Designed miniproteins, single chains, continued (2). Designs and how they scored, part 38

Each design is a single chain, and the fold is of that chain. pLDDT is the mean over its residues in the fold that is shown.

## One batch from the design tools (miniprotein)

Design m5377
Fold by ESMFold2-Fast:
Structure m5377 (fold): chain A 57 residues (1-57)
Amino acid sequence: DEKRVRLLKAIAELGPDASLREIARAAGLSVGTVRRIMREMGARNNEEFYKKLLEEL
């Protein structure tokens, strides 16, 4: 999924402590889109979301 790959790259650039808003901007996505992907992955917070994205590597 291209959007998830963009999110992984954004996290790699900014680090896991970056806000969801900063990651969304770096990935070229809206915060709403990022929150939707987070929901689809079953992540309830930013740390869990980052872990689940890394598992897609």
Scores: mean pLDDT 77

Design m5378
Fold by ESMFold2-Fast:
Structure m5378 (fold): chain A 68 residues (1-68)
Amino acid sequence: PKPVSEEERKKREELLLPVAKKIIEELNKKGDFELAYKVGDEFALIAVNSESEEELKKKLEELLKKLE
């Protein structure tokens, strides 16, 4: 499969990184290091497998709901 364009990848990372960092930081503060690591992996997979910004947003919202 062809890699996403550099600009598109940066745009997706800018959307995901603040949310991922906030969740990982909160989980690390609670001592749940294993779950924090899994969240990081899931964000990476969502970014790679999403074909549109709308799909990316939907998958992100589903992941956030699962973690509450």
Scores: mean pLDDT 64

Design m5379
Fold by ESMFold2-Fast:
Structure m5379 (fold): chain A 47 residues (1-47)
Amino acid sequence: SSLADELLELLSQLSDDQRMYIYGLLMGGASLSELIEEARRILEEQK
């Protein structure tokens, strides 16, 4: 549950297009850890 809470917090900081991208990865079989790492990567690259 902690990983899911972390992912939700990261998703709240992403744009709608970026959330759709992460959702696509989830539907493709990516793990929660992979989704968290990808969401963090996106946020870091926006700085």
Scores: mean pLDDT 84

Design m5380
Fold by ESMFold2-Fast:
Structure m5380 (fold): chain A 77 residues (1-77)
Amino acid sequence: SELLEKYLEELREKAKEAGLSEEEIEKMEKIVELAAEYLETGDKKKGEEALKLFEELSEKAQDIVMEILKKYVKEYE
């Protein structure tokens, strides 16, 4: 999805500005992708996997992911 790619790019920019590692950024991207799949398909397993990975992130990374997901969810309202 072009919309998903746009938000993943914004996520990467914010995470790099925040000084997060490439490894943590990769986890953040996967969380957003899984959450987007859950929103699109209703597959609860995707949402559960996203939540589990989210809990492994630093507070700074969690804040960025939440900001991006909040924007993405508004596109579906």
Scores: mean pLDDT 84

Design m5381
Fold by ESMFold2-Fast:
Structure m5381 (fold): chain A 72 residues (1-72)
Amino acid sequence: SDEKAKELVKKGNEALKKKDFEEAVKLYTEAIKLAKDPKIKAEALKNLAKALGAMGKYDEASKYYKEAKKLE
Protein backbone atom coordinates (compact mmCIF):
# COMPACT_ATOMS: atom_id res chain seq x y z
CA SER A 1 0.00 0.00 0.00
CA ASP A 2 1.06 3.60 -0.58
CA GLU A 3 0.57 4.39 3.13
CA LYS A 4 3.06 1.67 4.11
CA ALA A 5 5.41 2.76 1.30
CA LYS A 6 5.41 6.34 2.69
CA GLU A 7 6.23 5.04 6.19
CA LEU A 8 9.10 2.94 4.79
CA VAL A 9 10.47 6.01 2.95
CA LYS A 10 10.33 7.96 6.24
CA LYS A 11 12.22 5.17 8.08
CA GLY A 12 14.73 4.98 5.22
CA ASN A 13 15.30 8.74 5.48
CA GLU A 14 16.00 8.36 9.21
CA ALA A 15 18.48 5.52 8.50
CA LEU A 16 20.14 7.70 5.83
CA LYS A 17 20.55 10.58 8.34
CA LYS A 18 22.26 8.14 10.73
CA LYS A 19 24.49 6.99 7.83
CA ASP A 20 23.09 3.46 8.09
CA PHE A 21 23.19 3.14 4.31
CA GLU A 22 22.55 -0.63 4.23
CA GLU A 23 19.36 -0.25 6.30
CA ALA A 24 18.28 2.74 4.15
CA VAL A 25 18.72 0.66 0.96
CA LYS A 26 16.58 -2.16 2.42
CA LEU A 27 13.80 0.22 3.49
CA TYR A 28 13.71 2.16 0.19
CA THR A 29 13.76 -1.10 -1.81
CA GLU A 30 10.72 -2.37 0.13
CA ALA A 31 8.97 1.00 -0.37
CA ILE A 32 9.53 0.76 -4.15
CA LYS A 33 7.93 -2.72 -4.19
CA LEU A 34 4.82 -1.47 -2.34
CA ALA A 35 4.40 1.95 -3.99
CA LYS A 36 1.74 2.23 -6.70
CA ASP A 37 1.73 6.06 -6.74
CA PRO A 38 4.52 7.12 -9.17
CA LYS A 39 5.33 10.15 -6.96
CA ILE A 40 6.02 7.95 -3.92
CA LYS A 41 7.96 5.48 -6.07
CA ALA A 42 10.05 8.31 -7.60
CA GLU A 43 10.91 9.66 -4.12
CA ALA A 44 11.93 6.18 -2.91
CA LEU A 45 14.02 5.62 -6.07
CA LYS A 46 15.82 8.99 -5.73
CA ASN A 47 16.60 8.35 -2.07
CA LEU A 48 17.74 4.78 -2.86
CA ALA A 49 20.11 6.29 -5.46
CA LYS A 50 21.39 8.78 -2.84
CA ALA A 51 22.09 5.96 -0.34
CA LEU A 52 23.83 3.84 -3.00
CA GLY A 53 25.91 6.85 -4.07
CA ALA A 54 26.98 7.39 -0.44
CA MET A 55 28.15 3.74 -0.45
CA GLY A 56 30.22 4.32 -3.62
CA LYS A 57 27.87 2.23 -5.80
CA TYR A 58 27.71 4.88 -8.51
CA ASP A 59 26.56 2.65 -11.41
CA GLU A 60 23.56 1.37 -9.42
CA ALA A 61 22.83 4.87 -8.07
CA SER A 62 22.78 6.29 -11.62
CA LYS A 63 20.36 3.56 -12.79
CA TYR A 64 17.82 4.20 -10.01
CA TYR A 65 18.06 7.99 -10.32
CA LYS A 66 17.35 7.70 -14.07
CA GLU A 67 14.34 5.45 -13.35
CA ALA A 68 13.03 8.01 -10.83
CA LYS A 69 13.30 10.83 -13.41
CA LYS A 70 11.13 8.86 -15.86
CA LEU A 71 8.32 8.81 -13.26
CA GLU A 72 8.66 12.53 -12.43
Scores: mean pLDDT 87

Design m5383
Fold by ESMFold2-Fast:
Structure m5383 (fold): chain A 68 residues (1-68)
Amino acid sequence: DHFEKGLELAGEGRYREAAEEFERAIAENPDNYKAWYYLGLVYHVMGKDEEAAEAFAKAKELDPNFAE
């Protein structure tokens, strides 16, 4: 599971590899709002604030309850 692998890599501080796994999870299921959300978190930690904001916006679009 690419999403689970992304979470493991992010926990290890391997943010670039984590982002790659979240991108793979999104490629398999573009409606996976959790993968978009965690992609945003790892981009934010890497200082990629613009990419992080875009990923968070996509997660929010896919799950309105996430924003509540």
Scores: mean pLDDT 81

Design m5384
Fold by ESMFold2-Fast:
Structure m5384 (fold): chain A 78 residues (1-78)
Amino acid sequence: DLKEKALELLREALRAIKEGRYDEAKRLASKALMLAVAAGIMSPEEAAQLGVEITRALENGDAEEAEKLIEEVKAKIE
C-alpha cells in the first residue's frame, strides 16, 4: 500500500532529523511526498510546495519547523 509506505518514510524522516541527518531526512520526505501523489492523496503541486518548505526549514537549521511540517503531512495521509 502506497499510503502505508509513505507513512513509514515520514516516520524515518522524523528519526533522521532527530539524529541530525538532514540530507537523509530530505530524501525520505521527498520519497514520501511522491508516494502520496501516486496514491492520489495530494496533488503534485501540494507535494512540491511541502517539499520546498521542509527543505527550507532544514537548510535554515529549523529542525522543529521541519518536524512540524512532516507531522502535518502525516496527518493529511492518515
Scores: mean pLDDT 86

Design m5385
Fold by ESMFold2-Fast:
Structure m5385 (fold): chain A 71 residues (1-71)
Amino acid sequence: DLSDEEAREAIRAYLERLVAAVPKDPEKVLAMLERLPEIAREDALAAGRPELAEEAERLAREALERARRLA
């Protein structure tokens, strides 16, 4: 199963792909990113990874801010 390190890399890759998609459909991608910080935190907590939960939320929030600057 995924280690915390592998999970972090997967989260970063997913967020990077979403941010790269902002120029094609800013409204849709931003709507998705606005929900991700809470979803990422809850998913990590449900998986029993509280240390990852804070980092996942932060990474998603940082991706949202980058996306807002591109839109």
Scores: mean pLDDT 79

Design m5386
Fold by ESMFold2-Fast:
Structure m5386 (fold): chain A 79 residues (1-79)
Amino acid sequence: MKKKLKEQAKKLIKEAKKKKEQGDVKEAAELYTEAAVLYAKAGDNEKAMEAGAEASRLLIEAGDVKEAAKYGSKVTNAL
């Protein structure tokens, strides 16, 4: 199960990078947040933190600092 979650998270990271390159910053942040939650559930806290940090960074760049804070909480609550 955890290996499958990690594979799904990797796929989401690839899609998030493509969205970021296209300028779809909010969609990219949502995909990074979903990947961070999946990494946390898989027990990969380092990758979860990295994905969550990138999501927060993108939301701050988009001007949505409040949403960035909420996404950070979702990552920590998922372990």
Scores: mean pLDDT 76

Design m5387
Fold by ESMFold2-Fast:
Structure m5387 (fold): chain A 57 residues (1-57)
Amino acid sequence: SSSREASLYSAIGVLESSLTLEPNDYQTYEAIADLYEKLGDTKKAEEYRKKAAELKA
């Protein structure tokens, strides 16, 4: 639903803001990836998961 999508984008925005302060927090990238997956944006989900994996390794 549109309401659900708005909430997911809002959550992503908050997490992206957190990354400007903590750019190496791999768990935040994983959280953003999960939210994009819920939105059906698999390309963005993969991009954020890749960033998380790079930071975690």
Scores: mean pLDDT 83

Design m5388
Fold by ESMFold2-Fast:
Structure m5388 (fold): chain A 83 residues (1-83)
Amino acid sequence: SEAEKVLKIAEELKKKFGDLDTEVKVKEVIDFIKELSKKLNLSKKVENKIISAIRKKFGSLDTIVKVKEVVDVLKEVAEELKK
């Protein structure tokens, strides 16, 4: 399901950046999500929903956020997709 693919992206983010407390730029996170979305065949609609949610919550591409904050957004999107 699309929800399972989104949760897999959250797990891969933790693996790539180390742990949930690691600080990353929003741009780096979005670039990685785009790469994983292609590999997992995530729908473009869901990919765009994730990117929009991240940009709306955190602002500019240069904003520094913790991996856990991005993972929380992905979990919220996955829950919406289960409804």
Scores: mean pLDDT 84

Design m5389
Fold by ESMFold2-Fast:
Structure m5389 (fold): chain A 116 residues (1-116)
Amino acid sequence: MEAVKLADEGKYDEALKLIEEALKRDPDNPRVYIELGRVYLKRGDYEKALEAFDKAIEVAEKRDPNSPELAEAYILKAEVYKKLGDEEKANEYRQKAMEVAKRSGNEYLLKKAESL
């Protein structure tokens, strides 16, 4: 994903601009909110990352409650809480991620959630 690649290079403003343009085209796409959260997570802005992942969860549930994007958003939210030292919330979202990953049949996301 172009925006996440720009964030990997430290080009956060360019990454955020691409995400803003993507949201204008498809505001109901959970993938764009996942990318937004990943950019904030890479920058160390955990509060904005959580807000973006909450929005990803909201739009993913509305679109398809068994989607891989819903599982991925829960995994990323669990990773943020683990970094913040909130083990109870990290475990809560890890369990939700495993549940959705099992329903979506996504073995990669299931293994990733189990390793949190």
Scores: mean pLDDT 85

Design m5390
Fold by ESMFold2-Fast:
Formats: C-alpha cells, sequence, structure tokens
Structure m5390 (fold): chain A 79 residues (1-79)
C-alpha cells in the first residue's frame, strides 16, 4: 500500500489531504477549514501525478465534529 500527504492554504484557511491506494483505487481523506483550502490540497495531489490516470474523484464533506469539517475523497464513477 502507498500513501502520500498534501496540504493547501487559501485565505488563511488550511487543509491536509492523505491519499491511499486500495484495490487499484485512490482513496483520500483529510481535514479542511474551507472548501477553497481543500481544493488547493487536491490540486497539489493532482499536480504530483497521483490522481489523473484513474478517472475522476469526488470531494465529500463528512463529519460534524469540526466547524469546517473533515473531507473525504474517493474515485467517482466514470462518465
Amino acid sequence: MAEAVFEGEVGGARATLRLRRLDGRVVAEGEAESQGAAGEALRNAVAAGLLPDEGTIAVREAGPAHPAGPIHLEPAAAP
């Protein structure tokens, strides 16, 4: 199994994104203080070449434990 961590910051808000490979898919989870910061961390992961060859991914906010919430990403169904 392989894993990587990426971070982003937009407008003073921060995000941390962890990517793992499971059964030929990329699964990501993380924490974001804003959707903009989550998007920046995701763009950094795409720029590193870890996501583009698998199709598309979806970003989902999950968990009411924090005001900005944790973000979970997973491969989306191909169009």
Scores: mean pLDDT 58

Design m5391
Fold by ESMFold2-Fast:
Structure m5391 (fold): chain A 71 residues (1-71)
Amino acid sequence: SAEEHLARGDELFAQGKLEEAVKHYEEAIKLDPENIRAYYNLSKVYQALGETEKAKEYFRKAGEIAEKKWA
């Protein structure tokens, strides 16, 4: 499930396995395209990887989804 991939991504990110964490967060997004936490955490992983432009893009996407959820 999306939540299982999110949890595995979180575990891998905590272990510093950044590239593996990216793959699990991408699968979480694929299964649940409105998973704000997956976009936000993927942004943080890309920041840790030095991928500044990707980090900004995923942070922006997380914000866009959050705005839609209570409007």
Scores: mean pLDDT 83

Design m5392
Fold by ESMFold2-Fast:
Structure m5392 (fold): chain A 81 residues (1-81)
Amino acid sequence: VPLTPEERERIEKAAEAVYEKMDLPVLSDEQKRILAYEAALGAYLGVPLEALVRSLKAMFPWLSEEDARRIYELAREELGL
């Protein structure tokens, strides 16, 4: 089901905040933005932490479980969850 414009704006705003707070200097800006967006989208849709961590690691094999959990927590905070 496609997101409403309001839901999309909320997710994109949370992703931008996660991107700005993310301290992963070895990554390109494009990689950081994709990672931040995927975390924000997953958190918004109510994906459980363990399922999202597995999904993020499948897309970004270099990502540690600790970093994935931290990014998920940042996304939830920015979404007010």
Scores: mean pLDDT 78

Design m5393
Fold by ESMFold2-Fast:
Structure m5393 (fold): chain A 67 residues (1-67)
Amino acid sequence: GLGDLEGLVKYYENRIKLNPNDAEAYYNLGVVLKELGRNEEAIEYYKKAIELNPDFEDAKRNLKKVE
């Protein structure tokens, strides 16, 4: 449910705090934010994932779907 997705937001935010270069954590946070309808925030986290890993095809694909 929505509470589960909100818990995942906190989980990935904590992962990023502990490892700021974790491109996968930024990408996964973007996915969770998109599911919550927080599309502008999802876009920013997909962009950060791509900045950290320019070959991150899943992040590039999902970014195109929310722009």
Scores: mean pLDDT 86

Design m5395
Fold by ESMFold2-Fast:
Structure m5395 (fold): chain A 101 residues (1-101)
Amino acid sequence: KEELRKKALEEITKGASALVNGDYKKAIEEFEKAIKLAEEADPHSPLVAGAYLLLGKAYYKSGDFEKAIEYFEKAREVARRSGDETLAAQAENFLEEVKKK
């Protein structure tokens, strides 16, 4: 499980780099890999919530607002279950921002 968590963090790092560089397709692919690895390690961890938040941001930046809403809602749900109020608040703020568009 620790090895899976480390691999998830590696994929998050790759996805974040792709996101900053405007490669949204690569960011989405890497964050999807991170979610699978993080869920296999612990489906209720803040790491899963964080990966969903980043996937939502990647879809938002690519203009796919429906997918962005879907993943921000998933991020908020997992964050609340894990007790990560800060991450839940971040997901809620992004949901409000997307719904205004």
Scores: mean pLDDT 84

Design m5396
Fold by ESMFold2-Fast:
Structure m5396 (fold): chain A 76 residues (1-76)
Amino acid sequence: DPSLAELLAQADQLIAQGNAAFAAGDYETALAYYTQAKALYQQLLARTPPGHPLRAELQAKIAAAQANIEAAQAKL
């Protein structure tokens, strides 16, 4: 599904922007990007049928985004 691929790319880009902000010490901006990315990955997971190989990848990306959110919050 092209819309799934487009949303996945958008969420991955938000993680990259969050990582850049975190590296720069801009933890509030990093938190905003990670939170947006997590929400997109959760929307993608909800649209992905059971048994699809992308589900495991999305679950891992959601967990990673949550860990990044917690790391950014710990700096605030």
Scores: mean pLDDT 88

Design m5397
Fold by ESMFold2-Fast:
Structure m5397 (fold): chain A 59 residues (1-59)
Amino acid sequence: MEELDGKTVEEAKKIAEEKGYKFISVNNISDDTPVKAIFDEENKTVYLVPKDSSPFSLL
């Protein structure tokens, strides 16, 4: 979802919270790290990973 692409963890968390989504940060990301957002619309959950991380690191 483009709304969260390139945002920091802190900014993405705020957007997810305002939309009523659960926020899950992976790989001990710092709050100022640019992230890639993976939306699970069925479970209303947002997973944030570093932009250079593989989504397959989420086992």
Scores: mean pLDDT 64

Design m5398
Fold by ESMFold2-Fast:
Structure m5398 (fold): chain A 58 residues (1-58)
Amino acid sequence: VDEKAKIAEEIYKEASKIPGEENQIKAIQEKMLERLGVKVEAKSLEELEKKVLAAILS
């Protein structure tokens, strides 16, 4: 869980450099699947963050 949390933080930090919420959501989804093997789907960054947290805690 610690390792997954660190990877998730890194993904969010990189995505924060991307302009636009829609583009950030797509970048986060893509990297989460690539690096952690988890598929997350959300309509907003807030919803995505909650789903990512749930996935890394499982």
Scores: mean pLDDT 79

Design m5399
Fold by ESMFold2-Fast:
Structure m5399 (fold): chain A 65 residues (1-65)
Amino acid sequence: SDADYQRILSEIANQIVDELGDSDEAHAIIQELTDLGRQLRDQGKSPEEIRSSLEKKRDELLKKA
């Protein structure tokens, strides 16, 4: 559902701000993950698949920060 999708994005955005602070770096990562989430949603992926993909990408991006 749209509500599930928005909840996943909000949770991930909050996690990134918690790790990096309210910074340009955090905003860039959130934007990249939001773009990925939108792409997966447009492909008809389930909320579970979107969460899994975004969490994996989050972990990759945070390792570089």
Scores: mean pLDDT 85

Design m5401
Fold by ESMFold2-Fast:
Structure m5401 (fold): chain A 66 residues (1-66)
Amino acid sequence: AQFEADVLLALGLIYFAIAKRSKDPEEQIEALEKAIELFQRAVELGHPDAPAYLEEARKALEEVKK
């Protein structure tokens, strides 16, 4: 039953891509916060790739908030 974790990771990656393409800090923050939420849920469900993406998204959010 890794399907839900895979879907959450895929959705998180979509929001992460939106954040990387946006030039508006407000939209970057909203997209990164959504990606972080989805990656956290994927980590909780045991997705092996989710922890690395969660860390990357958190670092990106901190950089935008500076």
Scores: mean pLDDT 83

Design m5402
Fold by ESMFold2-Fast:
Structure m5402 (fold): chain A 68 residues (1-68)
Amino acid sequence: MESAEESLKQLFEGLAKEIGEETAAKIVELIKAGKIDEALALARAAGLPEPLVEAIEDAAKKIQELLK
């Protein structure tokens, strides 16, 4: 099973390639804080296509479950 740290690292690397490291780091920090709606809003504002926003939501929910 993936650890929360591994899932966060994979998410950061994927996002950084699409929208840059600064925005990717902000999204990851929002997910770590449990602010998934804010993370998704930032991803949409950065111009990510809908399939990638859905992938972020799925990854964020998985990461939150692993942090319990």
Scores: mean pLDDT 78

Design m5403
Fold by ESMFold2-Fast:
Structure m5403 (fold): chain A 79 residues (1-79)
Amino acid sequence: MIVNAIVKGAKLAGFEVDLSSIRSGLGIDLYGRTMKRRIEKEGYVTLPVKGKFVKIPVKGLSEEEIIKKTAEAFKKIVG
């Protein structure tokens, strides 16, 4: 859900993100565990985008809310 919402949000901001590449390249089991702990502790997912690190709030949010917050964060990088 979260990864899919991030991909959709990035597309709204004009970024094309390969879901398969994200899942395979990050090592899904380690990524999932690390993300779950970070979400439980901080409520954010941190992603490298165009040489910057972007924090996307996800804790307690719906898929639609995560999509919206991801789009806002990615648009801020582009201008």
Scores: mean pLDDT 64

Design m5404
Fold by ESMFold2-Fast:
Structure m5404 (fold): chain A 71 residues (1-71)
Amino acid sequence: MLTDEQVEKIREIAERFRELVAQTTDPALRDEIRKAAQKAATYIMNGDWEKADKIVDEAEARAREALAAQA
């Protein structure tokens, strides 16, 4: 089972993605990343490590790629 520390760390990562997207002022991208972060948190709470890790990684890659596209 997951520890409280791991669950909280995933939540923090999800919130950071949300803040990154908010800085781009793109509401659609912001909403997409936030939903992905919520899904990751839910999977972590249910002990589904593989799905949670994938969602977190994809959310970070998504935000990073979107920001890079503006360069």
Scores: mean pLDDT 69

Design m5405
Fold by ESMFold2-Fast:
Structure m5405 (fold): chain A 80 residues (1-80)
Amino acid sequence: SELDELLEKVKAAKTQEEAVKYGTALFQALVAEAVKNKDEEALEIVVEGYKEFLELVKKNASVEEIKEVVLKTYERYKAT
């Protein structure tokens, strides 16, 4: 699936540019899926995670920290 492919790209990211690029794409895909499925709980999880992701990017956080917020959000999303 597109989500699985984007997740693997996030996991493989070695630079902030790659982590931000694929993380952003994954968040956008998760929002689209949650909206399509009318899953309000899933959408709230993704929006919260995306806000945390954007704050880390703004702070020039490490690749590891940026990847961690993306992966944690994805795990929470899948648990809904």
Scores: mean pLDDT 87

Design m5406
Fold by ESMFold2-Fast:
Structure m5406 (fold): chain A 73 residues (1-73)
Amino acid sequence: SRAASEAKILSALSPEMAEKFKEIVAKQEELREEGKDVRTNEEVDAFEEKHKEELEELEKIAEEVKKELEKAL
């Protein structure tokens, strides 16, 4: 399950990085909920433009989490 996978990832991360991962997951869920009615390519583009800074921030933190996981595994 997703929760079990997240728990395993959290156990492999430092406490500080685990908190960042939790923040990413929470933000992704928020964006998914806001984007649930997005259907067309034009709507996708508009949504991405609206959330560009948030998406870029999530990508940067996800990269940091990935690097820590690669060191821990």
Scores: mean pLDDT 74

Design m5408
Fold by ESMFold2-Fast:
Structure m5408 (fold): chain A 114 residues (1-114)
Amino acid sequence: MAEAHLAAAATHLARALEAALAGDLETYAAHLAKAREHLARAAEELGLPELAEAARAAKSAGELAEVARRLAEELERRYRETGDPRYARLAAQLASLAVVARALDAVIAEQLAR
């Protein structure tokens, strides 16, 4: 279940990035909101309600990237404690999400500077 939410978050962040590059800020905002909710749902299913709240409170793609980074760190910790390869895979997905969200934040900053 958490894997499905992370896949959905990745899809919405990619669509948000496409919209931002096209200057479509309304479509960007809509996909960012969906990515935020899916990241929050993944955090809840992983037993991390504080990070789910942080995801929902994120006001920018940059703040959402920070939540994804913190989730990745927590899952890397769980992998070191348990040896369960599922946590390593989830951490890698979250690290990828953080990279895309940071790129999105940079694109939006450029669009707003015009």
Scores: mean pLDDT 88

Design m5409
Fold by ESMFold2-Fast:
Structure m5409 (fold): chain A 65 residues (1-65)
Amino acid sequence: SELASEEEKKEKAKEELEKFKETYGASEEELELLEKIAELIINQGDKAEYEELQKKLKKLLEEKK
């Protein structure tokens, strides 16, 4: 199978963000966190930073009820 290009990775991350927004009704703060998470995934950024952003997102979701 052909390896995913950088553009394909970006499209996949964008689809995940759209699904998340549709499912949970994301706020502006949640969208900003999701964009940062997507950028880290695309750029293969620091795993520790990714985990911190996930924790922040979970806290925001818990507050929304």
Scores: mean pLDDT 66

Design m5410
Fold by ESMFold2-Fast:
Parts: C-alpha cells; structure tokens; sequence
Structure m5410 (fold): chain A 75 residues (1-75)
C-alpha cells in the first residue's frame, strides 16, 4: 500500500522508499505526492541530480506556490 514507502522513509531506508515510490508512480504517473517523495528520498541519499529531476516533474504537474518556487530554484 502507499504508506509502505512512507514507512521505509521514516526508518531512514531511502533506497527501499525510492523503490516503493517508483512503483506508485508506475501505477499512477500523475501522482504528484510520489514525485515529491522521490525527490526527497534522492536528496536524502545525496543524489542531487535525480532529486532535481523529480522536483521538475512535480512542478510540471502541480500548479501551486511550491511548484513555482521549485521552478525558480531549478532554473
């Protein structure tokens, strides 16, 4: 279930969290929460380029203040 990725993230198992969130994204490619959580997990592992990629995808699908800030930071 969706909270399995959240549980892995809470335990500091970012690699497992990434795998679970990627599975969620495969099931729903417009899942903005999965995109945001993937960016957070990659950032926690120091994989900054991957974190930026998922933040960009989140910004494209989400029309919010947070999405605007993400576009500005990634520019």
Amino acid sequence: MRKEGEEAFKKGDYESAIKLYQKELEEDPKNVEALRNLAKAYNALGKIDEAKEYLEKYAELSDSREAQVAREVLA
Scores: mean pLDDT 74

Design m5411
Fold by ESMFold2-Fast:
Structure m5411 (fold): chain A 80 residues (1-80)
Amino acid sequence: GHSLILRAIALALRAIGLILEAEERLKKDPKDEKAKEAKRLAEEALRLAMEALREEDEERMERLLEEAERLLEEAEELLK
């Protein structure tokens, strides 16, 4: 059980980092469509990671964390 909680926290922190990176790109170029989409994906990943922390069912928690990780990988690719 505790390993999933630590994974959720790690994914939430990763999402926050990507949101901040996307915001810095948008500060320099407000029309950066890749940075806008990366921010949207990272914000959704943060929401899912936070939802996982409230989830009582470990299988449902794992599915939320898998989706959060997928969104973060997509956001990271957009910021390359």
Scores: mean pLDDT 89

Design m5412
Fold by ESMFold2-Fast:
Structure m5412 (fold): chain A 89 residues (1-89)
Amino acid sequence: DVEKLRKEALEKGDKMIEAARAGNVEEFQKLADELAKTLKKLREAGDPRVASLATAFAIGLVGEALESDDPEQREALIEAAKKVIEASK
């Protein structure tokens, strides 16, 4: 089941970064919430890679925030990164 959760986390993370790059604030926030839930389940299942996965996706979101000229989008991306990191704790 850990392998299935890891695949779900990778898929959700990739879709989240795609939505962020497209500037779809509502979609990437939804995907960040879904990713956070999956990461929490991975942590509870004892996956030792959960912190690294969360960090990688958070770095991706921060990267998109640095490229954004929209203050609302930047704030939403930073908040999504925080949610992803907190889920790994």
Scores: mean pLDDT 85

Design m5413
Fold by ESMFold2-Fast:
Structure m5413 (fold): chain A 66 residues (1-66)
Amino acid sequence: LEELQKKVDERLKKVAEENTARIRAFEAEHPGDATDEEVSRFIGEVLREIGDELDKAIKEIQKAKE
């Protein structure tokens, strides 16, 4: 079970790093001048990507359970 926690932590760290890079790229392109629509769209894309990575992590945990 400790090994599952390590895998989850590593996945979350990777997702956090990738999301930080995406946020920085968006901020660099829109330094305080992003429209509400652009922000909403960006948040939607980030959340979708987080969801995909969480789904992958869950599948890995299920595999380790077998």
Scores: mean pLDDT 71

